# Designed miniproteins, single chains, continued (3), part 76

Each design is a single chain, and the fold is of that chain. pLDDT is the mean over its residues in the fold that is shown.

## One batch from the design tools (miniprotein)

Design m10616
Fold by ESMFold2-Fast:
Structure m10616 (fold): chain A 79 residues (1-79)
Amino acid sequence: SDVLQETAAAIEAAGLVFLGELARRRFPDDDEVQSLADRLIALGQQTLDLLKSKAPLEEIQAQVDAGRAVALELEARMR
C-alpha cells in the first residue's frame, strides 16, 4: 500500500540523516567523511521533503536509492 511504502521511505530517510550526523560526530577531522555525511544528510532531508509534499512514489524511491549509494560510500570510508 502507498502508506506502507511512504512509511518505509520515511524510516529509511530518517536513518540516512542519523547515519550522516553520527559520522560527522565520530570523524570530525576527516574532510571526506564530513563531505559524504553532509551529502547523506541533505539527501535524507530532501526525501523527507518529497514525502511531505506528496511527491510520486517513484521520485521518492529514486531519492532513497541515491541516499543508499552515498551511505555505502560513507561506510567504506569509515572502515
Scores: mean pLDDT 86

Design m10617
Fold by ESMFold2-Fast:
Structure m10617 (fold): chain A 63 residues (1-63)
Amino acid sequence: SPVTEEDRKELIEIALSEGLTPEQAEAVVDRALAAWEQLGEPYDKELLKRIVRLLAQEVKARA
């Protein structure tokens, strides 16, 4: 998957905006990217942004 460094930074910023720590934000983004790669789907930045936001909100809800 052609995920750019700028795209990765944008995804991390989304997770941080949901109130995650930097460590939690990186973990959420890495998990989302790994899951996306396993699906074999074409790269979709907007869908990945939605997935990262939902995962970040889930982490916050469990705290």
Scores: mean pLDDT 79

Design m10618
Fold by ESMFold2-Fast:
Structure m10618 (fold): chain A 94 residues (1-94)
Amino acid sequence: DKVKEILEEIRKAKTVEEIYEILKKNHETLQELDWEDQALVALEAELKIAKLTKDEDLLKEVLERIDRILKVEKDPEHRKQLEELREEVLKLLE
């Protein structure tokens, strides 16, 4: 599962530069994914950047994007993944 591999690489990244390199390396693969998987990769990357930089404004932006996607997302599995990310963002904003 290429999406799972990309997500695991993002989660293990230690710097913002490593995240951008992961996204650049996988650019062609990401363009071939459905919009839900593209959104999940983008949200995980932005969340990781926010954690590494302690950027509260970026955390709030990620939360808003998750809420917007949840309004149109009908797939239960994708909704669960988005809800898990939302909970993680909320914990970081406390």
Scores: mean pLDDT 85

Design m10619
Fold by ESMFold2-Fast:
Structure m10619 (fold): chain A 83 residues (1-83)
Amino acid sequence: MEELEREINAAIARMAVATAAIASGQSPEKRDILVELAEEAGKELTPEQLNEFVKEMIKLAEDTSLTPEEVRKKAQEIIEKLK
């Protein structure tokens, strides 16, 4: 049950962030960074944390001005803030 819930949460985070990144015209490299980190974090988050996380990651995915390194740094800061 717990493992299935983690897989579902990871899938929700991944799909939401991937959709936002694609819609915003993010480069494949930045999209892949966002999706990877969303999937990893989604496995560990509660449903309440997941909602806030997805909201913050969508905002990050909509910012096309950032470098890949800045995207990774900001995504990690979002994850750390929730833990």
Scores: mean pLDDT 80

Design m10620
Fold by ESMFold2-Fast:
Structure m10620 (fold): chain A 83 residues (1-83)
Amino acid sequence: MIDKLIEEYKKKVDELIKELEKYSPRFAENMRKAAQEDFKRIEELKKTLSDEEIEKLIQFNLDVHEALARIAKVNHELAEKRK
């Protein structure tokens, strides 16, 4: 059920944003805005694309968000270590 996958995607992104807010509030806010635009695009695309294509798009977006969150966390940790 595609709606369930979209719901789980939104939840996972929200969890990443909440984790980022602890040490990078500005980056978390930027990610939240980007995620809102991604959510709108997915809702539009699900009318045209197959469930398999939407699932692949969701996975790609999650991988990108997770990678960006990890990079931000590492950058924060490196900055703290230099102080």
Scores: mean pLDDT 80

Design m10621
Fold by ESMFold2-Fast:
Structure m10621 (fold): chain A 66 residues (1-66)
Amino acid sequence: SAIEETINQINQALKAQTGKELSEEEKKKIRELLERVRAVAGGPEDERHAAALPLVKLVSKAVESG
């Protein structure tokens, strides 16, 4: 699925940058956030940005923690 492919890409990028992989809990949270982003994909830019911000923040935090 597109969501699982995106999670795998994020996981590989994180591993390349930090040497650490996403936990199953982090993958679950990312999956939920990606579903929210997809739900608003055709909507107003402000809604799309608002949905994407928690995902960007979570990935950024994972990189900082690695």
Scores: mean pLDDT 78

Design m10622
Fold by ESMFold2-Fast:
Structure m10622 (fold): chain A 68 residues (1-68)
Amino acid sequence: SHLLRVTLTGDPGEVAARIGVLPGVLSVRVDAARRTADVLVEPSKKAEVAEAIAALPGVESVEDLGPV
């Protein structure tokens, strides 16, 4: 699996729900206090998922934290 950290500017629950339905997303864990979501993705789909997340409203940035 691969871990992406997403910085949120929008509603964490709404953005997490939009991330969670993307193909290749395995899990989403929100830290509302830090306005971040840790997204576990299929390694083969990492680049496509990261681009899709970055295009969502309420997302400021996507950071690649590497394989886990």
Scores: mean pLDDT 84

Design m10623
Fold by ESMFold2-Fast:
Structure m10623 (fold): chain A 95 residues (1-95)
Amino acid sequence: SSMQQQIADIMSQIRDLVEQTVLKVYGNQGMADLYRGDLLSTQDFIQSSPVSDSIDLVRTLRDQIREDFSSVDPEGTQQILSLLDQLISLLEQMG
């Protein structure tokens, strides 16, 4: 569906920005691969779970990203948080 495509597009952008931020923060591909895997699992959860549970998961992810990266990559973190906020708004419109 068009809504599933919008979720996929936003999640794809989030994965790319998180990979860039993780490489800046940790400087290793193993950490980037771990975060990519976690985000793919998050997308699968969003696509297969109730809207309310998906919103709660995205809010938790937003808090984790802010905690992990804001001090080291504030610009990249703000871009990721903005996309997560867009995802929450999209999910709220679907519920």
Scores: mean pLDDT 87

Design m10624
Fold by ESMFold2-Fast:
Structure m10624 (fold): chain A 98 residues (1-98)
Amino acid sequence: HMEKERLEEARRLGRMWTEMFFDLYMTLGKTEASEEEQDKVLEQVLNDGIGFGLGILKAIKEDTEENREALRQGAEEALKEQKEKMKKENKKLKILQK
């Protein structure tokens, strides 16, 4: 496997786990959560996504600095995209409630 392809797979691993934890935490967290509590959940999503992905890299013996950095970048990109989707959906819901 070529180095560039391995880095892209590490990035996808970070994205996949961060998206999964985002879905799990946001779906289960259907309570009257404040914006501060939501920010803490989003921080936990990023930390858990990165942590789980790094654990997998170590288990498969691909725990290089380059793979760790690619995974972190993927996780951060996935969280940013999910935040943008939430903001767009919240704006649509406010328009429909008028």
Scores: mean pLDDT 76

Design m10625
Fold by ESMFold2-Fast:
Structure m10625 (fold): chain A 56 residues (1-56)
Amino acid sequence: MEEYLRELAKEYGLSEAVLEAILRAIEVEGLYSKEDIETLVRVAKLGLEDSAERRA
């Protein structure tokens, strides 16, 4: 699970801080499916892209 998350985060270019935040969310929410992990990674990636456009 953690290995799969690290591979996805590497593919999507997420920072270590974002990785730690996702790992904490997984532990707190009890999310252990690959689908849930992939969704969290995608949402984090989209949030970073949206934030980059709104920084003016």
Scores: mean pLDDT 69

Design m10626
Fold by ESMFold2-Fast:
Structure m10626 (fold): chain A 87 residues (1-87)
Amino acid sequence: MSPAIKKLEELLENLDKYSAEEIKKEFGEIVGMFLEEKPPGDLAAQVLELASEFQEILDKDPNNKEKLKEILEKVLEIAKEFERMKK
């Protein structure tokens, strides 16, 4: 399993236990790990767009854990799709 996928699943499980700053740091590390694996440009662009939306939510409504979870789940789907492409 990809380190990015594992860390993303851990962030989803512990989202309610993290501060907005901790969530931002963890998510940034996950995005960095995903991009380091050299995904196709389409998938990289989708993750970067979702990362931008995620940051906007953290800045404007950091208590909206449901919306943050939705974005994390979308990133997880993209990361899992990339893992399937490696097979």
Scores: mean pLDDT 82

Design m10627
Fold by ESMFold2-Fast:
Structure m10627 (fold): chain A 69 residues (1-69)
Amino acid sequence: LEEKIKEVEKEIDKLIAQRKTLIDGYNAALAAGDWEKADALATQIRAVNAQIQKKMDELEKLRKELEKK
C-alpha cells in the first residue's frame, strides 16, 4: 500500500512537471501570436489536468485505505 502511494505521488510529480513545460510553451506561443500552437497546447494542458485530478483522487483513496482499521 505504501509503495502504491509513492508510485502515484511520483506519477503526479511527473504530470505536474509536464504541465509546467506545456504552460511555458503555451505562453511562448501566445507571445509569438501562434494561436494554432497555443490552442493545441491548451488542449494538452487540459488533458494533463484531468490526469492529475484522477491521480489525486486515487491517492486520497489509497491514504484512506492506509488509515483503515
Scores: mean pLDDT 82

Design m10628
Fold by ESMFold2-Fast:
Structure m10628 (fold): chain A 66 residues (1-66)
Amino acid sequence: SVDDRTGDRLGRLGDEMDRDMKDNDDTGRRLYTVSPDLGDRTYRDLMDRNGRDFGDRAEAVIAEGD
């Protein structure tokens, strides 16, 4: 089971991920106004990389907490 400490750390990762996802959305939108192809591709690449990173970090926190 997830203990209180692990839950707090996962919550902080979730908050960080939410902020980073919003930053990626803003970046993609800015690039989209210059070049739709560049904006779409950059946004997808950023979101994909970010998802993998936070997933790995969440797994590490859970493993440490268990």
Scores: mean pLDDT 60

Design m10629
Fold by ESMFold2-Fast:
Structure m10629 (fold): chain A 76 residues (1-76)
Amino acid sequence: MDDEVQKLNQEISDLATERGWRARPVSTRLASGEEALKELKEGLENLKRDEPFSVASKLADPDGTVQYVVTELQRV
């Protein structure tokens, strides 16, 4: 799960950089790994079409639960 999230984050980052995207955060929310993975897959396809996309950052709780902060980005 986490490896897939990291891979998608990297693919999104690389593509956004390649296209010279300037983006601003418009929303953030907590998400499970499955939710983050789904949003990143959608985001990558959206970015290929120059549409708004999301990125995810890993957040670990003291109880060992892994969650993600998903940030929605829009082009400026």
Scores: mean pLDDT 74

Design m10630
Fold by ESMFold2-Fast:
Structure m10630 (fold): chain A 83 residues (1-83)
Amino acid sequence: MKEEAKKAVEEARKYAKLAEENKDDKDKFILYLQGAGRSLGKAAYLLGKYDLVEEVDRVFQEGTLEEALKMIKKAIEEIEKEL
């Protein structure tokens, strides 16, 4: 479980970095940001952080793309401290 969660958070970090590098390309930015959210949601689910799973889903539905990236980056840092 911890190894799978670690791989998922590493994938989320990779997608978040690609999103930041492609901020000027809207299609690529959205694609990579969605990848980061999906991988983060998987890591949160594997770690039993169901509130974070709901927060990821909510920010993509109700928030801006910039707010989603900011939230994802903070959540990645918090999860990495626990791994």
Scores: mean pLDDT 81

Design m10631
Fold by ESMFold2-Fast:
Structure m10631 (fold): chain A 93 residues (1-93)
Amino acid sequence: DEKTKQLLAQGQMYYGLALGNVESAKKYAEEGDYEKAEEFLKMAREAVEKLRELGEQDPQNRETFLQMAEEAEKAIEEAEEYLKKKKLEDLLK
């Protein structure tokens, strides 16, 4: 089904966007640009919301979209932990 393939392609794009924004957030956190790091984490969370919306729209692929959202959310949580650590290290200098 072409519609199903299009929805899966959109999900893969949002999943990639979420992970890409997480990588950008980690990079900016390492560089000490905490404002940009937080902005990229916000964009990653918005991409996760889109994955959840796709899961609500497509019952057949719901589990796939929810799994992508959960994996991306874990990556966001790890990046938030990293950002907190970098902020603490900077404060202690």
Scores: mean pLDDT 87

Design m10632
Fold by ESMFold2-Fast:
Structure m10632 (fold): chain A 106 residues (1-106)
Amino acid sequence: KRKENLQRFLAAVTRAVLRGMGDEAQIPAAVEAARSLTLEQLEEQAKAFRDWLIDRLRALGVSDEEIEEFNELFEKALQGDPEALKKVEDRVREITAAQNAAADAA
């Protein structure tokens, strides 16, 4: 079930990012693309997304303690915890919304 959990995770975070960007029309294609990936490719994509998000959080001045909490949420979400997955999605939407607000204000 690891592959199914990774597919669910990547689909959820992709939806959160695309909704934040206002590009919801791309969601079905992105989700379908994730289904064609091997377990190894899904693991690589999940790691790349985690690394990208953590780097962004560090740039925003998020504490090491909050980053550790985020790492725990990612591991739980990858194991299929729906509450952890929702928290990751909520945080991704918050970060994306903050970026869009900053861009609109500039």
Scores: mean pLDDT 72

Design m10633
Fold by ESMFold2-Fast:
Structure m10633 (fold): chain A 94 residues (1-94)
Amino acid sequence: MEELRKKLESYLSEKEIELAKLVAENLTDEEIEALVERLGVSEDKKEAIAILLILLYKSEEEPEKVLELLEPLKNHKDPEVAELIRELIEELKK
């Protein structure tokens, strides 16, 4: 998990990482579902990776919910984003 977190963080600035942590801390269940929907349709790689990082942080509290919501997205249109989603799914299954 820590290696994947560092990999996702490497795509983002320090300020973007701080914002992702703050968003994850204040995220409601309905907002988690909205972020997953946005991730599925996003054509912006940085946006998709920022959402995935938020979901990774939130998975520390709700791993099963994040896993269920991510499973349908494992074939994302961006192959690099799809690979990162699959890596997070595999980490959550451990």
Scores: mean pLDDT 82

Design m10634
Fold by ESMFold2-Fast:
Structure m10634 (fold): chain A 100 residues (1-100)
Amino acid sequence: MLEEIEEAIRNGSRGSRLQAQLLLAAVRDDLEGARRQLEIMREEVEKTPKTPKKEEFLKVLDEALAQPSAREAAVTLTRAVGGEEEARRLEALLEELARE
Protein backbone atom coordinates (compact mmCIF):
# COMPACT_ATOMS: atom_id res chain seq x y z
CA MET A 1 0.00 0.00 0.00
CA LEU A 2 2.78 2.49 0.79
CA GLU A 3 4.47 1.37 -2.46
CA GLU A 4 1.22 2.13 -4.38
CA ILE A 5 1.07 5.62 -2.83
CA GLU A 6 4.74 6.22 -3.76
CA GLU A 7 4.02 5.09 -7.35
CA ALA A 8 1.10 7.56 -7.57
CA ILE A 9 3.43 10.34 -6.35
CA ARG A 10 5.99 9.51 -9.09
CA ASN A 11 3.71 8.79 -12.07
CA GLY A 12 0.32 10.37 -11.32
CA SER A 13 -1.15 13.65 -12.54
CA ARG A 14 -0.42 16.83 -10.53
CA GLY A 15 -3.70 16.44 -8.60
CA SER A 16 -3.11 12.71 -8.00
CA ARG A 17 0.42 13.44 -6.74
CA LEU A 18 -0.84 16.04 -4.23
CA GLN A 19 -3.54 13.63 -3.00
CA ALA A 20 -0.99 10.78 -2.76
CA GLN A 21 1.38 13.02 -0.73
CA LEU A 22 -1.49 13.91 1.64
CA LEU A 23 -2.36 10.20 2.03
CA LEU A 24 1.30 9.38 2.72
CA ALA A 25 1.38 12.07 5.43
CA ALA A 26 -1.83 10.58 6.91
CA VAL A 27 -0.30 7.05 6.96
CA ARG A 28 2.82 8.45 8.70
CA ASP A 29 0.71 10.65 11.04
CA ASP A 30 2.76 13.61 9.77
CA LEU A 31 0.58 16.64 10.52
CA GLU A 32 3.10 19.19 9.18
CA GLY A 33 3.51 17.22 5.93
CA ALA A 34 -0.28 17.05 5.52
CA ARG A 35 -0.62 20.81 6.11
CA ARG A 36 2.15 21.51 3.57
CA GLN A 37 0.30 19.52 0.87
CA LEU A 38 -3.03 21.21 1.70
CA GLU A 39 -1.36 24.66 1.52
CA ILE A 40 0.05 23.80 -1.94
CA MET A 41 -3.45 22.71 -3.07
CA ARG A 42 -4.92 25.95 -1.70
CA GLU A 43 -2.35 28.11 -3.53
CA GLU A 44 -3.05 26.30 -6.82
CA VAL A 45 -6.83 26.70 -6.40
CA GLU A 46 -6.45 30.44 -5.60
CA LYS A 47 -4.72 30.93 -8.99
CA THR A 48 -7.81 29.65 -10.89
CA PRO A 49 -10.67 31.98 -11.99
CA LYS A 50 -13.15 32.97 -9.26
CA THR A 51 -16.22 30.70 -9.28
CA PRO A 52 -18.65 29.44 -6.59
CA LYS A 53 -16.97 26.01 -6.82
CA LYS A 54 -13.56 27.59 -6.15
CA GLU A 55 -14.87 29.33 -3.00
CA GLU A 56 -16.46 26.07 -1.77
CA PHE A 57 -13.20 24.15 -2.32
CA LEU A 58 -11.12 26.83 -0.55
CA LYS A 59 -13.43 26.52 2.49
CA VAL A 60 -12.95 22.72 2.43
CA LEU A 61 -9.15 23.14 2.30
CA ASP A 62 -9.28 25.61 5.22
CA GLU A 63 -11.40 23.10 7.22
CA ALA A 64 -8.88 20.31 6.47
CA LEU A 65 -5.98 22.58 7.54
CA ALA A 66 -7.79 23.20 10.87
CA GLN A 67 -7.89 19.45 11.73
CA PRO A 68 -5.67 18.30 14.65
CA SER A 69 -4.15 15.29 12.80
CA ALA A 70 -2.93 14.36 9.31
CA ARG A 71 -5.45 11.49 9.28
CA GLU A 72 -8.40 13.76 10.11
CA ALA A 73 -7.20 16.33 7.53
CA ALA A 74 -7.08 13.68 4.77
CA VAL A 75 -10.49 12.25 5.79
CA THR A 76 -12.03 15.77 5.88
CA LEU A 77 -10.87 16.53 2.32
CA THR A 78 -11.98 13.08 1.06
CA ARG A 79 -15.46 13.46 2.62
CA ALA A 80 -15.94 16.88 0.98
CA VAL A 81 -14.83 15.84 -2.55
CA GLY A 82 -15.69 12.10 -2.63
CA GLY A 83 -18.55 11.86 -0.13
CA GLU A 84 -19.10 9.97 3.13
CA GLU A 85 -18.61 6.47 1.65
CA GLU A 86 -15.15 7.36 0.25
CA ALA A 87 -14.24 8.97 3.60
CA ARG A 88 -15.26 5.75 5.40
CA ARG A 89 -13.10 3.68 3.01
CA LEU A 90 -10.11 5.93 3.69
CA GLU A 91 -10.63 5.72 7.49
CA ALA A 92 -10.72 1.89 7.28
CA LEU A 93 -7.56 1.86 5.10
CA LEU A 94 -5.67 4.17 7.49
CA GLU A 95 -6.68 2.01 10.49
CA GLU A 96 -5.45 -1.14 8.68
CA LEU A 97 -2.12 0.52 7.75
CA ALA A 98 -1.64 1.79 11.33
CA ARG A 99 -1.79 -1.86 12.53
CA GLU A 100 1.04 -2.94 10.15
Scores: mean pLDDT 73

Design m10635
Fold by ESMFold2-Fast:
Structure m10635 (fold): chain A 68 residues (1-68)
Amino acid sequence: AETGPSTEQQSGMVRGGKLAFDAGGDAETIRAAALAGMQGRWDLVEKIAEAVKAGNEEEVQKLIEEVR
């Protein structure tokens, strides 16, 4: 394919998004966690999921910005 994520990036995206979804994240948070997982930044994925579980909306927004 000329453009597209690798199998590893796709796997990371699915796992990252699932962790945020299971934590109760909204669509934007799930997307950010999926992107972090795709990039292999599992520390950010874990922090996002933990912030969502804690109900810390300020920390969630801060972590979403760190993914970009």
Scores: mean pLDDT 78

Design m10636
Fold by ESMFold2-Fast:
Structure m10636 (fold): chain A 113 residues (1-113)
Amino acid sequence: SMAEELERRLRELEERAKKLIEEFEKVKDTNPEEAKKIAEELKKLAEEILRLVEEAAARGLLSREMAERALRTLSEILNAVREGAKKYPELKPLTEEIEAILQRVQDLAAEVA
């Protein structure tokens, strides 16, 4: 079903987030250029999660569980980039963009509560 396809796509995004966060943690203290690059990829992944949630909501297929999983993954992405921003202030605009994405998903999640 379309709902099963959306859940599978979310699982793929969750796995990609875990891998990128792990890569970010490995380089954040030793390679500023690579850390910034991975932070930008994490922001793009956050945008992909938002698009998935918006698509699910538009189709009337956004479940509470799907919304909670998306919010959890976005929070993990935000926390990783925020920690990086403490060392590299140039990452602060990326944290603000990810915070805006998280807020939009929270607004959509509230509609299914």
Scores: mean pLDDT 89

Design m10637
Fold by ESMFold2-Fast:
Structure m10637 (fold): chain A 93 residues (1-93)
Amino acid sequence: EPSAEELAEAEALARAVEEALSESEEALKEALLRVLDLAERLPKLAKGLLKAVLALLLKKQGKSAEEMRQASEQLNSMSQEEQIELLRKLIEE
């Protein structure tokens, strides 16, 4: 089970991503890089954190609820390495 400190760090990063969505593309990119770092350092939190961040990004892109549901199902079938690679590609865009 994740520690209280690990959960607090993940929660802080989720808040940073939400805040960055309303600021600038550069701020969002920086927040996403911090998420990627945490996902690599804390594997137990990685899958849930990446899923939450990708859902926020899809909402920003105006994706429908159905498209977000399908993306979430696809993420659940992906390995942690594949999820991290997808996040890296989104950061580079």
Scores: mean pLDDT 73

Design m10638
Fold by ESMFold2-Fast:
Structure m10638 (fold): chain A 70 residues (1-70)
Amino acid sequence: GIEEIERLLVRVHLKYPDDEELHKTLGEIGRALREGDLEKALELLKKIQERYPDDEDIKRAIELLEEMLK
């Protein structure tokens, strides 16, 4: 659920401590999740995945969010 996705976003934040643009987008994703805007959260997650295509935590967050949208 949302709590697992939020934990994954925290892990992503900690892996890339100097990426200010990423941190801003992670904050926007967290807000979208709390507001129930799952489509916006997914759009933003896919944008950060383009910058970190091999990040397993970003991939897992996308998979969980896509399952919630079914």
Scores: mean pLDDT 88

Design m10639
Fold by ESMFold2-Fast:
Structure m10639 (fold): chain A 62 residues (1-62)
Amino acid sequence: MTAEEGAAAVKAAVLAHKDESKEKQVEAGKKALEEAVAKGMTAEAGDAASIAGLQTLDELLK
């Protein structure tokens, strides 16, 4: 999984929950990222994707 794929997963989850609270959007973004990492990424690829995903979450919700 690339950093771009991690960011895209978070963005899609946040947009799907755009009418819900900021807290719910954060939770949805984190769950989408965890699911993407669980789909057989290496630990190193997962770390890069997680960092990119969390940065995207911060940008979308700040």
Scores: mean pLDDT 69

Design m10640
Fold by ESMFold2-Fast:
Structure m10640 (fold): chain A 111 residues (1-111)
Amino acid sequence: ADELIEKAKKALEEGNYEEAFKLAVELMRQGRYEDAKEILEKILEKKEDPVAVFHLLRAYIALGKIDEAVKAAQRLKELGADSQLVLLVHILEVSGETEAAKAIRDALDMP
């Protein structure tokens, strides 16, 4: 069993969303986007947090889950994090992630 995943699941079961979030960020740092996605989705079922939505959006993009990324971007906009979305779309465009950037821009009516 993976110790990081087991610690994250235990943190979620205990309602320790701060610890679960830290473990999800560590999984993101290690390139483990699917594992990070599952933890972030569980946090967001219980607590609306723009920072957690932003990391979930990044995980979806890394996994090629563009439809889910668009939904996360819409959620992030509803939470008032427009500046983070503008910066993310710009980074995606300059890094060659043009499909993800276009999908988010089109869905959010971004210039």
Scores: mean pLDDT 83

Design m10641
Fold by ESMFold2-Fast:
Structure m10641 (fold): chain A 63 residues (1-63)
Amino acid sequence: MEEELREDEERTLELYKELSEEAKEKIRLAAKEGFSEALLRMAEAGLSVKEIEEAAEEIVKRL
């Protein structure tokens, strides 16, 4: 499968499952404010779960 929307969704779900409960809540808040696209793009860029957690924390701090 070369280019399927499912790739972004699966990566996001994998990240969600590996995150701590607190990080999951922060990501939910970021998604609510329209930051879900940024999180998806970070996952597509091959960022680690840790890097995305740090980014989510910074995003939530600025909300």
Scores: mean pLDDT 61

Design m10642
Fold by ESMFold2-Fast:
Structure m10642 (fold): chain A 92 residues (1-92)
Amino acid sequence: LDFPRTPLEKLIAEAKKNREKVIAALRAAVDEVEARLEEFRELLRRASEEELEEGIRFLSELAEIAEALGDEETAARLRRLRELVEEVRREK
C-alpha cells in the first residue's frame, strides 16, 4: 500500500475530480485484498507496530474518501479491513 502524506481534505477534493477512476481503483484494491485475505493477515503479523498504525490511518483515510465519493459499500469494506489490522495489532 502507498501511504499518502497529504491532508485528507486535499485528497478528497482531488478524488472528487476523478471520482469514477478513484472508485474503480479502491474497489479493485479491496477486491484483491479480500481475495487474498490470509496472505494479508500474514503480512500484518510480520509488520511492525508503527507499520500497523500507518495502515490503520491509511485505511481510515481511504474509507473517508470512498464515503465522500458516495460509495458507502467500499467505505464499509475499507473499515472492515481497518478493524482486521487493529485486531492483529492487539494480538502482538
Scores: mean pLDDT 80

Design m10643
Fold by ESMFold2-Fast:
Structure m10643 (fold): chain A 93 residues (1-93)
Amino acid sequence: SKDYEAGYYFGLAVKYFEEGKYEEAYEYLKKAAKLLGIELPELEEVKVKDPEDEKRAKVEFLLDLFEGLVRIMIATGVLNEEEFEKGFEEGLK
């Protein structure tokens, strides 16, 4: 399921963010966003040269933005909540 795969990548993004691995978190967040047709702001692009505090701030902002959009998509019936949540739980492992 596309919704399960998006949840899985979002779960991985959250896991890597908690581990302080902001570049990996950003890469998985981009994969989740692409699956759902979500455009992430270019101004918040995580670059290798960015200071760690800046990487953290960018990923935190993008995770919050993505979660907000996912909630709207679930509420409007565009995204299957059960499939997304199952993927998310698996990605967190």
Scores: mean pLDDT 88

Design m10644
Fold by ESMFold2-Fast:
Structure m10644 (fold): chain A 89 residues (1-89)
Amino acid sequence: MEAEKWSDEEARELYARYVEKLRERGHEEIVELIEEIRRLLEELFGERVALRAAAVLAAEVVKLLDAGVPEEEIKEKLEELKRELEEEL
């Protein structure tokens, strides 16, 4: 993805769109994990990097769900990423 080419407004809109798609489909726990990961990324790398990374992550999660990857597998991977980021703080 060309995330570095996105304006801050484009990045916010993309993040909001993918997060809303996940909420509409009942994946609230995945949304909560992505939002927690975004907060950790913001503390480590700043708001602009965190927003783009979270938008890319949300888009990839939607793609994996659409491809039939189990929700529990996605949750496990997101929890692993969250833990790795927490260890860097």
Scores: mean pLDDT 82

Design m10645
Fold by ESMFold2-Fast:
Structure m10645 (fold): chain A 74 residues (1-74)
Amino acid sequence: SVDDLIERLLSLSVEEFASTLGRLVQSIEDPEKRRKAAEILDETIRRVSELLEAGDLEGMRQVIADTVRELLSL
């Protein structure tokens, strides 16, 4: 489920999170959707890293959840 995916992603390091989503983005066959997904991922990695440095775990959860839902809607 989406909720299970979010919980799993929250247990990963930022590097593992980036690697996992990066692989998913590269598996997208539509070039336009892949480009959009890559832009979403790049922004998400930056935000997650900033929130982790700030200790904002609630912010990290929201950003990850929003990203998963946005990617699934492509």
Scores: mean pLDDT 78

Design m10646
Fold by ESMFold2-Fast:
Structure m10646 (fold): chain A 105 residues (1-105)
Amino acid sequence: MAREKALERVEELIEEAKRGAPASELARKLREMAEEFRKDESEEAKAIADLFLSAADLLEALEELGAPTEEAIEVLERVKKAIEEGIKAIEFEEGTFAIRAAVLR
């Protein structure tokens, strides 16, 4: 699924950011990833591509404002969580009754 590939690529960018990669370089890679995902016909891939472009724009703005590296890392972590939450929401539509049964006993 497109989401699994997106999560792997975002995790790679988070590790690069932790190693001191500048926000402009991270933004460039996000734009390259968005172009790759736009070539996929799925609505999920298009949504992920739009998310990557929004994150890239924010990272470029943060670098221009002289924001600390930790802020760029937080942007990437939020992108990762948004993708993960989408996957979990779909899986939980079938599991909602099982979770309620476990809590209520």
Scores: mean pLDDT 70

Design m10647
Fold by ESMFold2-Fast:
Structure m10647 (fold): chain A 65 residues (1-65)
Amino acid sequence: RTLSVEEVRAMLDLDGDGRVSGEEARAAKALLRDRGFDVPDVPDDELPDSVLAQLAAWINSQPSA
């Protein structure tokens, strides 16, 4: 049930090459900001572990049903 940071990174890897693109990183940060999370002002092509942890926490907080 609980997603790890690594699993969230894999979910953002839409082409399955093991890498998160700058576009995916930007989309993830925009989503978190839209949800009211405090996202650091870092370059769009960077996805820090703190942002991945926030995204994982948000996904894990979704209702089970």
Scores: mean pLDDT 67

Design m10648
Fold by ESMFold2-Fast:
Formats: C-alpha cells, structure tokens, sequence
Structure m10648 (fold): chain A 80 residues (1-80)
C-alpha cells in the first residue's frame, strides 16, 4: 500500500537528500500513489507516478548513477 505525498515534498527530498535539481513536478493533491516507474536518460531521470486520482510526474537533472538512490527515496516517501 502506497501513501499520500505532495509534489513539493518529493521535490524537496530529492533536492536536499540526493543533491539533484528537480526540473518539473506534477502530482494530484492528496492522491494515493499506487505505482512508480523510473526512466533513466543520459542527462535526466523521469519518474511517472500512477495515483488513484490521475498521473503524476517528476523530472530530475541527475547523473544516471543517482537513479537507484532517487528511486529508493521516492518509493519510501510514497509507501508512508
């Protein structure tokens, strides 16, 4: 079961704990995240969040090596 998180909370956690720049965030307010998909590119990491009230996304400017750290952080935050 995945919990409720805000786009601002996810952005802040990624920026502060990973040290990566968040280029964009969108997430329905108060929605429960049911699935997380990570897409690793050469110069950014895309995250797609499936929720009970639509789709969310996060785009992070980070090295590919940061993908696992970002995925773990996002999954931990949404599992609360």
Amino acid sequence: HMGVVSAEELKKAIEEKVGAEVLGTSLPDGARVTDVEIFVKDDYIGITLTTDDGMGSITVKAEPEKAEEIEKLVRELVAR
Scores: mean pLDDT 78

Design m10649
Fold by ESMFold2-Fast:
Structure m10649 (fold): chain A 87 residues (1-87)
Amino acid sequence: SEEEARRQQLLDELLHTLEVMERTEDPLNRLIAAEEIIRLLEANKDLPLSEEDKQRLIDRLRRLIEREKDPAVRAALERAIELIKSL
């Protein structure tokens, strides 16, 4: 279905952005990636993700938060987790 295709596209874009963020050393580029995750989630609030996919995304975001020293990046990642929980 079109909805399933959009859901898969959202998941693929979220996973790609997480991979970029995990490889990025620059705090500004990490903030840009975190803000991109928030934008993707806010643009697609009507697309439900599976509980398994939500948990996988949340676990990856939590691992990033554990290592993050920049308070703005941490706040953006925490916001992303709350948005995923609301999907």
Scores: mean pLDDT 87

